# Designed miniproteins, single chains, part 82

Each design is a single chain, and the fold is of that chain. pLDDT is the mean over its residues in the fold that is shown.

## One batch from the design tools (miniprotein)

Design m3011
Fold by ESMFold2-Fast:
Structure m3011 (fold): chain A 65 residues (1-65)
Amino acid sequence: MSPREMALALLKKELGLSEEVAERVVELAEQGRFDEAAELLMKEAGLSREKALRIAQGIARLVRS
């Protein structure tokens, strides 16, 4: 499993996101657009901004490894 596939699986399993939304979050995080990724997580999963930013940063670390 690639780091990208792992990130997608985590977003879908832990946050219940659709594949389309999970892919968009990963793309934004890969581009370093953490604020935009966090906004999407807040809107789709109902997370706080702090928690959403922490997740976006974690996703970026996964896909860069």
Scores: mean pLDDT 82

Design m3012
Fold by ESMFold2-Fast:
Structure m3012 (fold): chain A 73 residues (1-73)
Amino acid sequence: MPPLSPLERAILETLLERGMATVAQLARDLGLSPATVSRHLRRLVERGLVAAVPLAGGRVGYGLTPAGVEALR
């Protein structure tokens, strides 16, 4: 698999620490725009490293998969 970029690694590490986060929470934690975070999260979901979880009120939370945990090793 292609290696993680430093930004993708930072997203995965933040998700590991939080257990789950929204785009808005990740944008705040990482000092990035929501659009930038959303773009990288789509790629990480497509790679099977992150799972999207529907939340109350039409929000989406993101969490690490077992493959995502292994990618940080």
Scores: mean pLDDT 82

Design m3013
Fold by ESMFold2-Fast:
Structure m3013 (fold): chain A 64 residues (1-64)
Amino acid sequence: SEQLEKLIEKAKEMRKGFTPEEQAELDKVIEEAKKTNDIDKASQKLLDIGAREAERRAEQARKL
């Protein structure tokens, strides 16, 4: 679906700043979305992953 393709493209952009663990979580969300076609659930999980990445980045900035 077009919505799934957009979700995959968004995930590719998000990966650029992610750790291997964050990338693994992201890949799991995308694979689940491909199986279930539950775009809303996948979008929510991407938001949660992005929020955790932002917190990690903020913590790293505080240590500098």
Scores: mean pLDDT 80

Design m3014
Fold by ESMFold2-Fast:
Structure m3014 (fold): chain A 98 residues (1-98)
Amino acid sequence: SEIEAEIERIERERAAALAAHPRMTYEQVLALPRYSVEQMKYLFERLGNLNLARAVERYVREGAHTIEQFIALQLREIGDEIDEEIARRRREKLESLL
């Protein structure tokens, strides 16, 4: 499809830029080819990351415009989930002492 061809081109351009410049400046990162909302949803669905695919529109409303920003937002959510699991495990340990 046209979307697949465009994503493949963007992926090749980004990979080439990253290979040529292992340590990018902030300005160089912002200059990397960007995916549209539709392309990002398609990409994440193709990669099997349905959680990211569903979050794309929400992250865009939060001001995210790059895959790097999307990853940063997802990592924050994972951090919160880990904290909640630690809290749950602490509760279970307390229950086991009764």
Scores: mean pLDDT 66

Design m3015
Fold by ESMFold2-Fast:
Structure m3015 (fold): chain A 65 residues (1-65)
Amino acid sequence: MAAELERERNERIGELSREIAEILRKYGKELPPEVKRKVLELKREIALLEGHEEEAEKLEKKLEE
């Protein structure tokens, strides 16, 4: 049971990481504000899935600005 949740979590992290990589490939260093917000949302979801609560909180604050 725990091992299956670990696999699903790792697969989701992989999907989110690929989405971020695809966005960065398309836009490079010049991210429009909406796209930058999307990248922050994806990074926050990854941080939560990895159990990095402090990093997730920092990303949440950036999204609320």
Scores: mean pLDDT 78

Design m3016
Fold by ESMFold2-Fast:
Structure m3016 (fold): chain A 73 residues (1-73)
Amino acid sequence: SRGVARAVAAVLLAIGYRLEGKDEEAQKFLIDAAREMAAEGLVDPETAQRAIEAAKQGKLDEAIRLLLEGVRE
């Protein structure tokens, strides 16, 4: 599905930017990923909101952890 593909791409881009120290780009893509993951039902809306708040506070690794651990099987 297009939504799942976009969510996966956004998470991978965010991780890539974070590894390069491009924290502003990582933050943007983490917020986009959290919204798309919630829209696709991959994570709870509450988990997505916590990840967005962590990303906005510059806690990028925490935001990544919340999204990856929150994924429903």
Scores: mean pLDDT 83

Design m3017
Fold by ESMFold2-Fast:
Structure m3017 (fold): chain A 57 residues (1-57)
Amino acid sequence: EQLAIDLAVRGAGLTREQAERAVKLIKEGKSPEEIAKETGVSVKTAQGIADLVKAVS
């Protein structure tokens, strides 16, 4: 979880709060489109974070 958050902040230029929210939404089974809508990031960025969470979880 911390690794996924740190990589999202570094790789996608997200704030820590955005990265933490995105990771929680991914764990809740939200789609990349839902994550993008909730966090204000692009769908491409949300998909990247989802792939990252799957890789580290």
Scores: mean pLDDT 75

Design m3019
Fold by ESMFold2-Fast:
Formats: structure tokens, sequence, C-alpha cells
Structure m3019 (fold): chain A 58 residues (1-58)
């Protein structure tokens, strides 16, 4: 749901790398390139190699 995506985005913007990884991976699996790229950018900005890898493997 849009509300869930917005809540996860707010957490990622606040520094939650796991939320960034979940958003990017969900976008990749759903074929939502924009959401996948947004999650990946947040994961990279937060410096989480684990979150980046999780998105890239999705």
Amino acid sequence: SDALVEAALARAEAGDAEAAGQLGASGALAGDRELAERGLALARRLGSELAVAAIELA
C-alpha cells in the first residue's frame, strides 16, 4: 500500500538502512524501477553494503 511505502521511505530517510534495503528489494521484485532505484540510492547514502547487496540480489 502507498501508506506502507511512505512509512518505510520516512524510516529510510531517517537513517534506517534496513528500510532502504526492503524498499529497493520490493521495487526490484515488483518491477517498479523507480522504487528500486530510490531504495538503492538511500542504501548507498547510508553506507550500508548489506542493504545495497540485498537490493542487487533481488
Scores: mean pLDDT 81

Design m3020
Fold by ESMFold2-Fast:
Structure m3020 (fold): chain A 61 residues (1-61)
Amino acid sequence: MPSVEELLEEVERLIEEMRRRGAPLADIRTAENLLRLAKEQEASAESLRQVKELIEEMLRR
């Protein structure tokens, strides 16, 4: 099962992929804000998995 550190790295990589693919600026900013809040509030691994799923859905549009 991924650690919190591994999930943070995965989310950061997904946000970078959004930028490379030219995703809408609003989606990129939403993803960045979710990651920032997760780091500031010491989010659980489960919360980070949910953030990852949301970003993956934005990438599949």
Scores: mean pLDDT 79

Design m3021
Fold by ESMFold2-Fast:
Structure m3021 (fold): chain A 80 residues (1-80)
Amino acid sequence: MSAEELLKKAEELVKEIIELAKKLMDLGLITKGIGEILRAIGLLFDLRLAVERGDLEKAKEYLEELEELLEELKAELEKL
């Protein structure tokens, strides 16, 4: 996976996480929804910094954390 592919996937994951976090806020879980958005943005920032430094392995680790966050949010919404 190239740096460009990592960035594109990360941006897409963050967009999906924001959409799910908005669903949490619509259910009255506003603080949790905001917290998840901030977490996703932070991971994207760290991933972008890793890419800029040429650390593609670290960037891939942050991408995996974003994937885990998305799956965690999906599971939490299914419980509600």
Scores: mean pLDDT 86

Design m3022
Fold by ESMFold2-Fast:
Structure m3022 (fold): chain A 65 residues (1-65)
Amino acid sequence: DISKLTVEEAVERLLDFVEGKKPISEALKFAEDLKKNLTPEQIEAVIEELEKRYPGSPVIHALKK
């Protein structure tokens, strides 16, 4: 259940997509689901953690849309 994910859990799942362990198409869908279920502050925290490790990732762009 996406509404029960912590920021840390969301980042961990997104890293699987960034590292190619899961298809990028699923990452884009997951990013949309996160934006619907998490607060703007939680989305900002997820973006900050991803920017530290993988700046410019397509997943970060999906979260910012």
Scores: mean pLDDT 76

Design m3023
Fold by ESMFold2-Fast:
Structure m3023 (fold): chain A 55 residues (1-55)
Amino acid sequence: SDEEQIERFVALLAEMLAAGVISPEQARRIAEWIARHLSPEERARLRARMDEILA
């Protein structure tokens, strides 16, 4: 499902952040780029999940 794909994407970014492969700013930029191709509902979910992992 689209929700499962968003969660897998968020999990990947969280793993990359934990490993030091990307910065928080790079993670937000990547998420913003993906969000441009998502529905408003999917975009809201992605943003909320990114805010949680970057808190």
Scores: mean pLDDT 83

Design m3024
Fold by ESMFold2-Fast:
Structure m3024 (fold): chain A 81 residues (1-81)
Amino acid sequence: LKEVIEEALGALSKAADRAPFDLEVALTLHIIGLSIALKYNDGEGAVKLLKRAIDELERLGASPEVIETLREYLKKAEEAV
């Protein structure tokens, strides 16, 4: 689980690097939330936060490739809890 969430955090950080303001704010907030869940070893919280991140980022127009990558990490995280 930790490795999967760390990979998801890496993908979110790269997506934020050149994102428009609204998307960068959303990405940054989700990075913070996932990092906190990882720090406290909250696997269920991490899965819930990742699912919410995917839904919001898709609504804000994140690239399909980023969304697909995050959905793959979500599936792996769900299998690990």
Scores: mean pLDDT 77

Design m3025
Fold by ESMFold2-Fast:
Structure m3025 (fold): chain A 77 residues (1-77)
Amino acid sequence: MMERDREIVREALARALELVAEGVRALEEGDRERAAELFEEAARVLEEAARRVRDERFKEVLLRGAEEARELAERAR
């Protein structure tokens, strides 16, 4: 159980970080719309992972990350 949850969290965080990094680069290029889309995708990745994990603490971490990514998307627009 815990090993599966850890793998889900690790994969989701890695993907979300890549998307956030791309979003930051888009902001540096002045492409606010692309940045917002990338941050929204990062939030969706984290929310989907939260539905798949059983550990409540992992769910809380993933959902917090998703909320932060959504805030980045709102600020980008």
Scores: mean pLDDT 86

Design m3026
Fold by ESMFold2-Fast:
Structure m3026 (fold): chain A 80 residues (1-80)
Amino acid sequence: SEREERLLRIQRYVNEMIDAIENKDIDKLVEIAREFLEEFPELGEQFKKLALHFAKMYNLPEDEIKELEKRLDEVLEEVK
């Protein structure tokens, strides 16, 4: 079903996001966010909240978390 395919794609993006955060690859995370928001613009705020939650959980430095939030806000503003 299209609903199941949609959920599987969302799960794949979330897994890629978590991997990027665990590897502290902010550039890759922002790239994943752009791709996710092109496909799921309605879920942008949820993606941002989840990304920031995992960044804190994986103990990213506070300055890197602030940079991530700024870059995610820029992506959200571009896509709406």
Scores: mean pLDDT 85

Design m3027
Fold by ESMFold2-Fast:
Structure m3027 (fold): chain A 89 residues (1-89)
Amino acid sequence: MSRAEQLREAAERVRALGEKAAEWLEKNGLKEKAREVKELSEEAARLLLEAARAEAAGDRAKAEALLAEAERLAERAAELVREAYEKVQ
């Protein structure tokens, strides 16, 4: 697969994982955290799609910057899920 294809697949995975995490948070009464996780995951997926477009256009520097930003947002979402998981357990 091309790098652009890999980034599009990563966007789909981030969105799917974010949806599952948000559903789990809602089931446990954490509606505000569920919304935040969903918003962060959707924004990270959007940035990954922008990175894929930049990669396809040959703009590697832009693709790397967008990927780094998407990774930061995904890490924030993961931290929220981890904190909630530790409190529910």
Scores: mean pLDDT 85

Design m3028
Fold by ESMFold2-Fast:
Structure m3028 (fold): chain A 74 residues (1-74)
Amino acid sequence: MSVDEQLRLMGRDLDDVIAAGRAGQVTPEQLQTFVDAAEAELARLLAQHPDADPALVDRVRGRIEELRRLVEEM
């Protein structure tokens, strides 16, 4: 799997988690775990692939920020 494919999958997975969080199907503790895991994985990918597509990186970062904001509102 390429870094671009990994970033696209991360973005899609985060979209699903955001939807579940907004629907009240996930606890704040579970959402925080997803935020922490996504941040760690993104940092790992960027450390190994600094030339990753910035548009895909920004998309993942935006979703992580949305999840973090959702946790703060709960």
Scores: mean pLDDT 84

Design m3029
Fold by ESMFold2-Fast:
Structure m3029 (fold): chain A 88 residues (1-88)
Amino acid sequence: MLTDEEVEELKKLIEEWEEKLKENPEDKELWFRLGAGHYLLGEYYEAKGDLEKALEHYKKALEYFKKAGAPKEFLEKVEKKIAELEAA
């Protein structure tokens, strides 16, 4: 799991990737990076017991992964995680 310092660095990277994506909206790699970044933040908040923030980040990850064209089985794993947290 990411350290608190690594999470702060990741949040800055996500802001940079979101800004770059505005200039390159067709960049599937940027969409995937944003998905991966938000998924890692979801895992971080889940581990801290902040299920509401974890859920928000997992939902953002799912949206970004869909735009990136990630495989269906990959999307299903994220959707499963969201469903589990929504049931909690």
Scores: mean pLDDT 84

Design m3030
Fold by ESMFold2-Fast:
Structure m3030 (fold): chain A 70 residues (1-70)
Amino acid sequence: MHELAAGEAYRKLVEAGIPPNDAAQIVGEVIQDPTEETIEKQYKEIEKKYGKEVAEKAKKVLKELAEKLK
């Protein structure tokens, strides 16, 4: 279950414009600590590197992932 959710989140992040290596790291951090604090930290890092539009898409994906991990 969690493995499938992680793979789907990774795919959606790559489709949103995040490089595969960064997408894998981001998904891994949320899986290890699926909190709003971790999601917000990842959102800010993505916004700095890839811009607000990509960060907004990523935040939605990561929130969905965190909900599936509960």
Scores: mean pLDDT 82

Design m3031
Fold by ESMFold2-Fast:
Formats: structure tokens, sequence, C-alpha cells
Structure m3031 (fold): chain A 66 residues (1-66)
């Protein structure tokens, strides 16, 4: 239980860090797939792009924690 909660907290931290990096890269105009998904979600109002970004960040966080 405690280990599962610690893992969840760590995954949330990694996801937040990754999201901040994506937002920074998008604002800097960096040609990055994740930054493009964020721009599409926010500038074009594409909710599917937003969901795809969140799923990608979740997968990357799990890989980084593993």
Amino acid sequence: DDEARRREAELRRIRQRLLQQVVEDAKAGKPDERAELWRRATEEGDPEAGQALLERLRAEAEEELA
C-alpha cells in the first residue's frame, strides 16, 4: 500500500516535470513531438491531442521510474 502510493507520487512528479519541459519547449518553438501535441491541444483546441500527450507523458514517466 505505502509502496504503491510512493510509486504513484513519483510518477506524478515525473509527469509534472515532463509536462513543464513540454510547455517550455512549445513556447520556445522547439520542433518536438510532445510540444506539437501541446500546441495542437491548446492552440487548435484538439482534446484528442491533449489526451495523447497525457498518455505519452504517463508512459515516459513509467519508463523513467522503471
Scores: mean pLDDT 81

Design m3032
Fold by ESMFold2-Fast:
Structure m3032 (fold): chain A 84 residues (1-84)
Amino acid sequence: MKKEVREIVVANATPEEIDKAVEEALQAMLDGDTVEVQLDDGSWKTYSPSKEEAEKGAQDIRELALKRNKEGKALTIRIVREVE
C-alpha cells in the first residue's frame, strides 16, 4: 500500500499555534490516520487511530509540544494516511 505523509513542525510556537497543530493531529486520528511524533533520540512515537484514545493522544502531543518549545526545540508531527 502507498502511504501519504504530511509533516507539521512546531518550533518557537505560541500556545495558539500549538493548539492548531494538535487539533490537526486529533482530527487525523479521528479520520483513521496514524500520527507519529519524533522524540529526542530520533525515534518516532506512534499514536494509532482510535476514537477512544484520540483525545488522550492529542493531550500527550500538546504537552510534548509545549515542553519542546519551552526548551527551544522543535516537535515534528507526522500524519500518515494509507492509500491504495
Scores: mean pLDDT 79

Design m3033
Fold by ESMFold2-Fast:
Structure m3033 (fold): chain A 62 residues (1-62)
Amino acid sequence: SLVEKARQLQMQGAIAASEGRYDEAIALLEEARRLAEKAGDQKLAEASERMLNRVREEKEQA
């Protein structure tokens, strides 16, 4: 399902960010948010957006 795919991408994005792979994390989280929005899962879309913003901030400070 789109929700399950969005969750997998969100998890992969979180892992990429924890490993300092910020550009990969951003791409994964952008796709996760897009799929969550398409699925109508507002909570997952908002969670992905919050994580995306956090990763962007971390990249700027790296």
Scores: mean pLDDT 88

Design m3034
Fold by ESMFold2-Fast:
Structure m3034 (fold): chain A 115 residues (1-115)
Amino acid sequence: LRVSLRFEGLDDNSWVLELAFERDGESASLRITVRFGDGRVEVESELSATRPEQLEALQRIAEEVRRRLLAGEPVDVAEVIERFLREAAGLPEEEARALTEQLLAAERARVRALG
């Protein structure tokens, strides 16, 4: 199983979340870009998956993120990553949670190193 995570601010008013996995010829990817300004929030999502069930899982995840942002609610990025691993990649809950923690720690360290 190969999994990648990118989660970083693009500027003071925008951030991007990118998730992808590949296993045994199957893949799925999710990219969410969020921008705030002028009393509005803009949310863009790009989704790709090998299987229809994986694509449906990505669509549900992206729609929940969009709904929370439009409602002014905080988005728990760890929860989004865990859901991606569980629902799109098919990982057991415990494995998805452990991998989520590892991916977030690595990504935060990478972003900090960039200054």
Scores: mean pLDDT 83

Design m3035
Fold by ESMFold2-Fast:
Structure m3035 (fold): chain A 57 residues (1-57)
Amino acid sequence: MRERIEIEAREALLVMKLYLLGKKEEADRVAAEVDARIAAGDLEGARRIIEEAEKKL
C-alpha cells in the first residue's frame, strides 16, 4: 500500500516536470507505462520506468 502511494506520487511529479519542460509525448508514454505496471502489480517495474525517465531529465 505505502509503496504504491510513493510510486504514484513520484509518477505524478515526474509527469508534471516533463510537461513543464515541453516533453508531452514522453510524459504521456511514462504515465501509460507506469500505470500499466501498477495495474499488473509490478511495482518494481513501475519504479524502474520512473528512474529511467528521471535520468533523462
Scores: mean pLDDT 81

Design m3036
Fold by ESMFold2-Fast:
Structure m3036 (fold): chain A 64 residues (1-64)
Amino acid sequence: HMHMRMKKVEEARKESEKLAEEARKNPEVAPKLAQELTDKAFESSDEVAKVYNEGAGEVIRTAA
């Protein structure tokens, strides 16, 4: 009975993890990956946007 919003939150977490992993391999692309997550947050509902914004922060933090 997972609502569509909950499914999107789960997908946002998985996507954020994949981009964080990419940032570990290529720190120079981390700002672009973080921007992609931030752009998705802008287009998303508040709950999903929070996950994407936190993911963007983790991408930057992982590459620093």
Scores: mean pLDDT 76

Design m3037
Fold by ESMFold2-Fast:
Structure m3037 (fold): chain A 86 residues (1-86)
Amino acid sequence: MTLVITLKNMSEEQKKYYLELAEEYRKRGYEVEVEEEGDTLTITIKNISVELAIGEVLRAIGLGLDGYKVEISFDGDTTTITIDFS
């Protein structure tokens, strides 16, 4: 499946964390695209396992419980997670 993570209004620590996460998936052999545009970071991970994608969804739910604005959508084989840290 494809996992898309869109991140907005991150701290420097949060941005570093997600950039390191993207690089780690790339090192593990996944096709990873990273796009930075202003305050927005978009990470696309292709051919990810359902198990790994569920792990990222659970992490996003945790951030939502901490009070961040989180949206998760499922469309075919694509899971999209949007997190706004503002």
Scores: mean pLDDT 86

Design m3038
Fold by ESMFold2-Fast:
Structure m3038 (fold): chain A 111 residues (1-111)
Amino acid sequence: DLDEIRKRMLEAYELALKEGFDPNSASVAAMLAGVALLSPEEAVERVKKLLESDEEEQEKILEEIREEIRRVQLETIREARPDMTPEELAQAREIADAIADEYVDIMKERL
């Protein structure tokens, strides 16, 4: 599973570089492939859209990315821990939110 994720991240990074992205923007595509589980093509297209968008549209796309990361991370926690109590599930949601916020902040710095 981790090897599959790393391979997908590397493929997204290399595809972004091939498409003419700088290494910082390419690293954002790799992050999207890893934490939002986007395909390399989807990750590159999302970064391209961010780079071509005005400030208002960028914030909207970043909100969509935040929700996607949150959803994927929460599902990953649920798959690892299917029998969570309501309290544990609430904590898992907070962790997924924190992960999504952290990665969106990193992406903003690199774009």
Scores: mean pLDDT 87

Design m3039
Fold by ESMFold2-Fast:
Structure m3039 (fold): chain A 108 residues (1-108)
Amino acid sequence: SEARELLRRALELLREARRAIEQGRLEEARRLLEEALRLLEEALRLVGPNLEAEVSLGLARISLALQRLLGKADETLLRNALGQLAAALAELARRLGDEALAAEAEAL
């Protein structure tokens, strides 16, 4: 399904973002997380309404937007965004019956 493909691409971006955070490449991590957010918002449109995913995506969006107001990438806000995007991915994967993909997202 198109939604499952978007979730797999988002998972790859989240894994790259985690590595970028660990290496201190915070601006690259922010860009990767913003792209993952975009893919997950598109997946939500295809899957249909999900309150838990919507809340997690909203919190991730706030964490990413706060960094623009601060004028710099922030490791704590990036880690918070990563966790929220992973939670949204897991919820959307479960709604598609993809427990393996949900487990991979929860391992981030």
Scores: mean pLDDT 92

Design m3040
Fold by ESMFold2-Fast:
Structure m3040 (fold): chain A 73 residues (1-73)
Amino acid sequence: SPGLEEARRLEEEARRLLERARELGSERAIRLAEEALEKLREMYEKGEGLEAFEEARRLLREARAELERKEAE
């Protein structure tokens, strides 16, 4: 099961990425970061642990890649 500290770090990263995506107007990166935050919320509310955490981490990686692509355009 992911630890509280690990989940908190991922939440902080997702929030930073969301703000950056909003600044650049990347609709896809915004949606991916919002989905990651939603998966982390579900982990806390529904007791879903590792699977929700790994899904959030994957979504965040995709958001990061999309943001890098948008910045390179």
Scores: mean pLDDT 81

Design m3041
Fold by ESMFold2-Fast:
Structure m3041 (fold): chain A 62 residues (1-62)
Amino acid sequence: GDILARATAPVPATSPDELALREGELVRVLEEVDENYWLVESLTTGRRGRVPKSALEVLETL
């Protein structure tokens, strides 16, 4: 199932494929890109992009 996660701090986007997040923003994890990054969808904005795994707290598996 999908993973529900939350940004633990503000996350900047430094490239076009990265997703900027506010602290506390909820995301759905779509897939693992590599060892350090997940592809996520913001539940607030509907935007998708790569986010560092270290910036996210897993809340539940859907």
Scores: mean pLDDT 83

Design m3042
Fold by ESMFold2-Fast:
Formats: C-alpha cells, sequence, structure tokens
Structure m3042 (fold): chain A 68 residues (1-68)
C-alpha cells in the first residue's frame, strides 16, 4: 500500500493525473483504510473534473481520519 501511495504522490506532482489515480486506487485496494490515499485520490479526481467522485473520496478520508 505505502509504495503505491508514494508512486501516486510522485505522479501527481508531475501532473500525470490518470496514472496518479491508478496508483492511489491500487493503494486503497491493498489497504481500504488508508485515509491519506483516499484524500489524495480526491485531489486527483478533482483535478480530472470528477467532482462527485472527489467528494466521495474526501468524505471517506475524513471518516477514516477526521484530521484530514
Amino acid sequence: AQAAYEQGLRLYAEGRLEEAREAFERAIELDPNFARAWYWLGEVLAGLGELEEAERAFARAQALDPTL
């Protein structure tokens, strides 16, 4: 989970949003309780214009870690 998450962060920083999405989705598949991966998936989805999906991802992140 952590390696996929770190890959997602690098891809996001590079503006490679679709590849970042796949990396964060992989992190979540490996650890569905990975709150930070849900948060960054939300950021990627917002960047892609997928606003409803982004809102769901942010809500999940907040439910798992209210400090996010």
Scores: mean pLDDT 84

Design m3044
Fold by ESMFold2-Fast:
Structure m3044 (fold): chain A 83 residues (1-83)
Amino acid sequence: EEEEVERWKERADELIAKTRQAIASGDAEGALDYANALAIMGAVLHAVSKRPSVSPELAKEMREIADRLFQAANEGEAAARAL
């Protein structure tokens, strides 16, 4: 269960890094695609965190990751639209 949280954190960090790299290279379409992926991943984690089978501790970790993903998605979309 904790191993899953670590995998989600790693995937989140990788996706955030890819979004930033697309912005740095002037790839507006790629940056928007990655920002959309960040938002979808955040929405899925947030929805899963509400399931009664998920422990309160795991739910908190999921929501923290989701909030970070939503923030990165908003920042990535704004930066991509400015390109």
Scores: mean pLDDT 81

Design m3045
Fold by ESMFold2-Fast:
Structure m3045 (fold): chain A 76 residues (1-76)
Amino acid sequence: ELREKALEHVRKAIELVKDNPEAVQHLAEAIASLLRGDYEAAIRHLERAKEIVKDVNPEAYKHLEEAIRYVREALA
């Protein structure tokens, strides 16, 4: 459930930043990490994508904060 919620937020962020290839690459790697259960790798990629979009797309930034929150809850 937490992984599925995180994946939803990551997919929404990709749609919002589809024209930013660096952000899309990190978000694709976050999805791959989530699907294989590598939550630490997923958090690193999500945090990197969040830094890339923080001043460019505040809506994507919020989705990435929610995704990170769900992944951290899954780690606990």
Scores: mean pLDDT 85

Design m3046
Fold by ESMFold2-Fast:
Structure m3046 (fold): chain A 73 residues (1-73)
Amino acid sequence: MNQKGAEALRKGAEVAEKGGDKESAELLRKAAEAMERGDTERASQLATKGMKRSSEAGIDKEVQEAMTAALSS
């Protein structure tokens, strides 16, 4: 569901921001907003950019784990 996907992206953004990666957090928040609007293509593009940024910052594992936990809730 778009709501669960958006929640997962927001949890990823929280972890990215806590890790000091504000740009990754912003991309993931924008992806969540796109998901809530039903723009799944835009959400996917933004999420991909956010995850790539998180990987470059060395926090991609923490971000991915947070998103997976949110989807499992």
Scores: mean pLDDT 81

Design m3047
Fold by ESMFold2-Fast:
Formats: C-alpha cells, sequence, structure tokens
Structure m3047 (fold): chain A 74 residues (1-74)
C-alpha cells in the first residue's frame, strides 16, 4: 500500500492530476492558447500524472477529458 509518510496515495495522486488538468484547461482557455500550446499542456499533465504513479489508463482518461474540454470551449 502507498501509505508511507512521503508517498501520495494513488487516489490522491489521481485527484491532483485531475485538479491540475482542470486548472490548466481554464488557463489555456483564458489566455486563448494555440492548439499546439493546448496539446503541449495536455501532454505535460499526462507526464506529471505518470510521474506521481497514477496508472496509465487513468492518466490517458484525464488527458482525453482535458482535450475534449478545450475543444468544446473553442
Amino acid sequence: MEMAAREIPQEEALEEVRRLADERVAEAIARKASESEQAAMVVGVGIYGIGLGVPQEEVLEVMREAWARLKAAA
């Protein structure tokens, strides 16, 4: 179990990645980021999630949701 004092539980890590994705999407929309900047941001969120130990499938879902939200706001 990831319950060590210096480790983030997977559920908390996933929530942090989702929060970051939501924040980055809002920032990208507010600053009218180009499609390339939007793509780079989504990839960055994915890399961060994998770095925190979030399962790849969960990370890909967060990335998919972020991209869909960016496209819906265009």
Scores: mean pLDDT 77

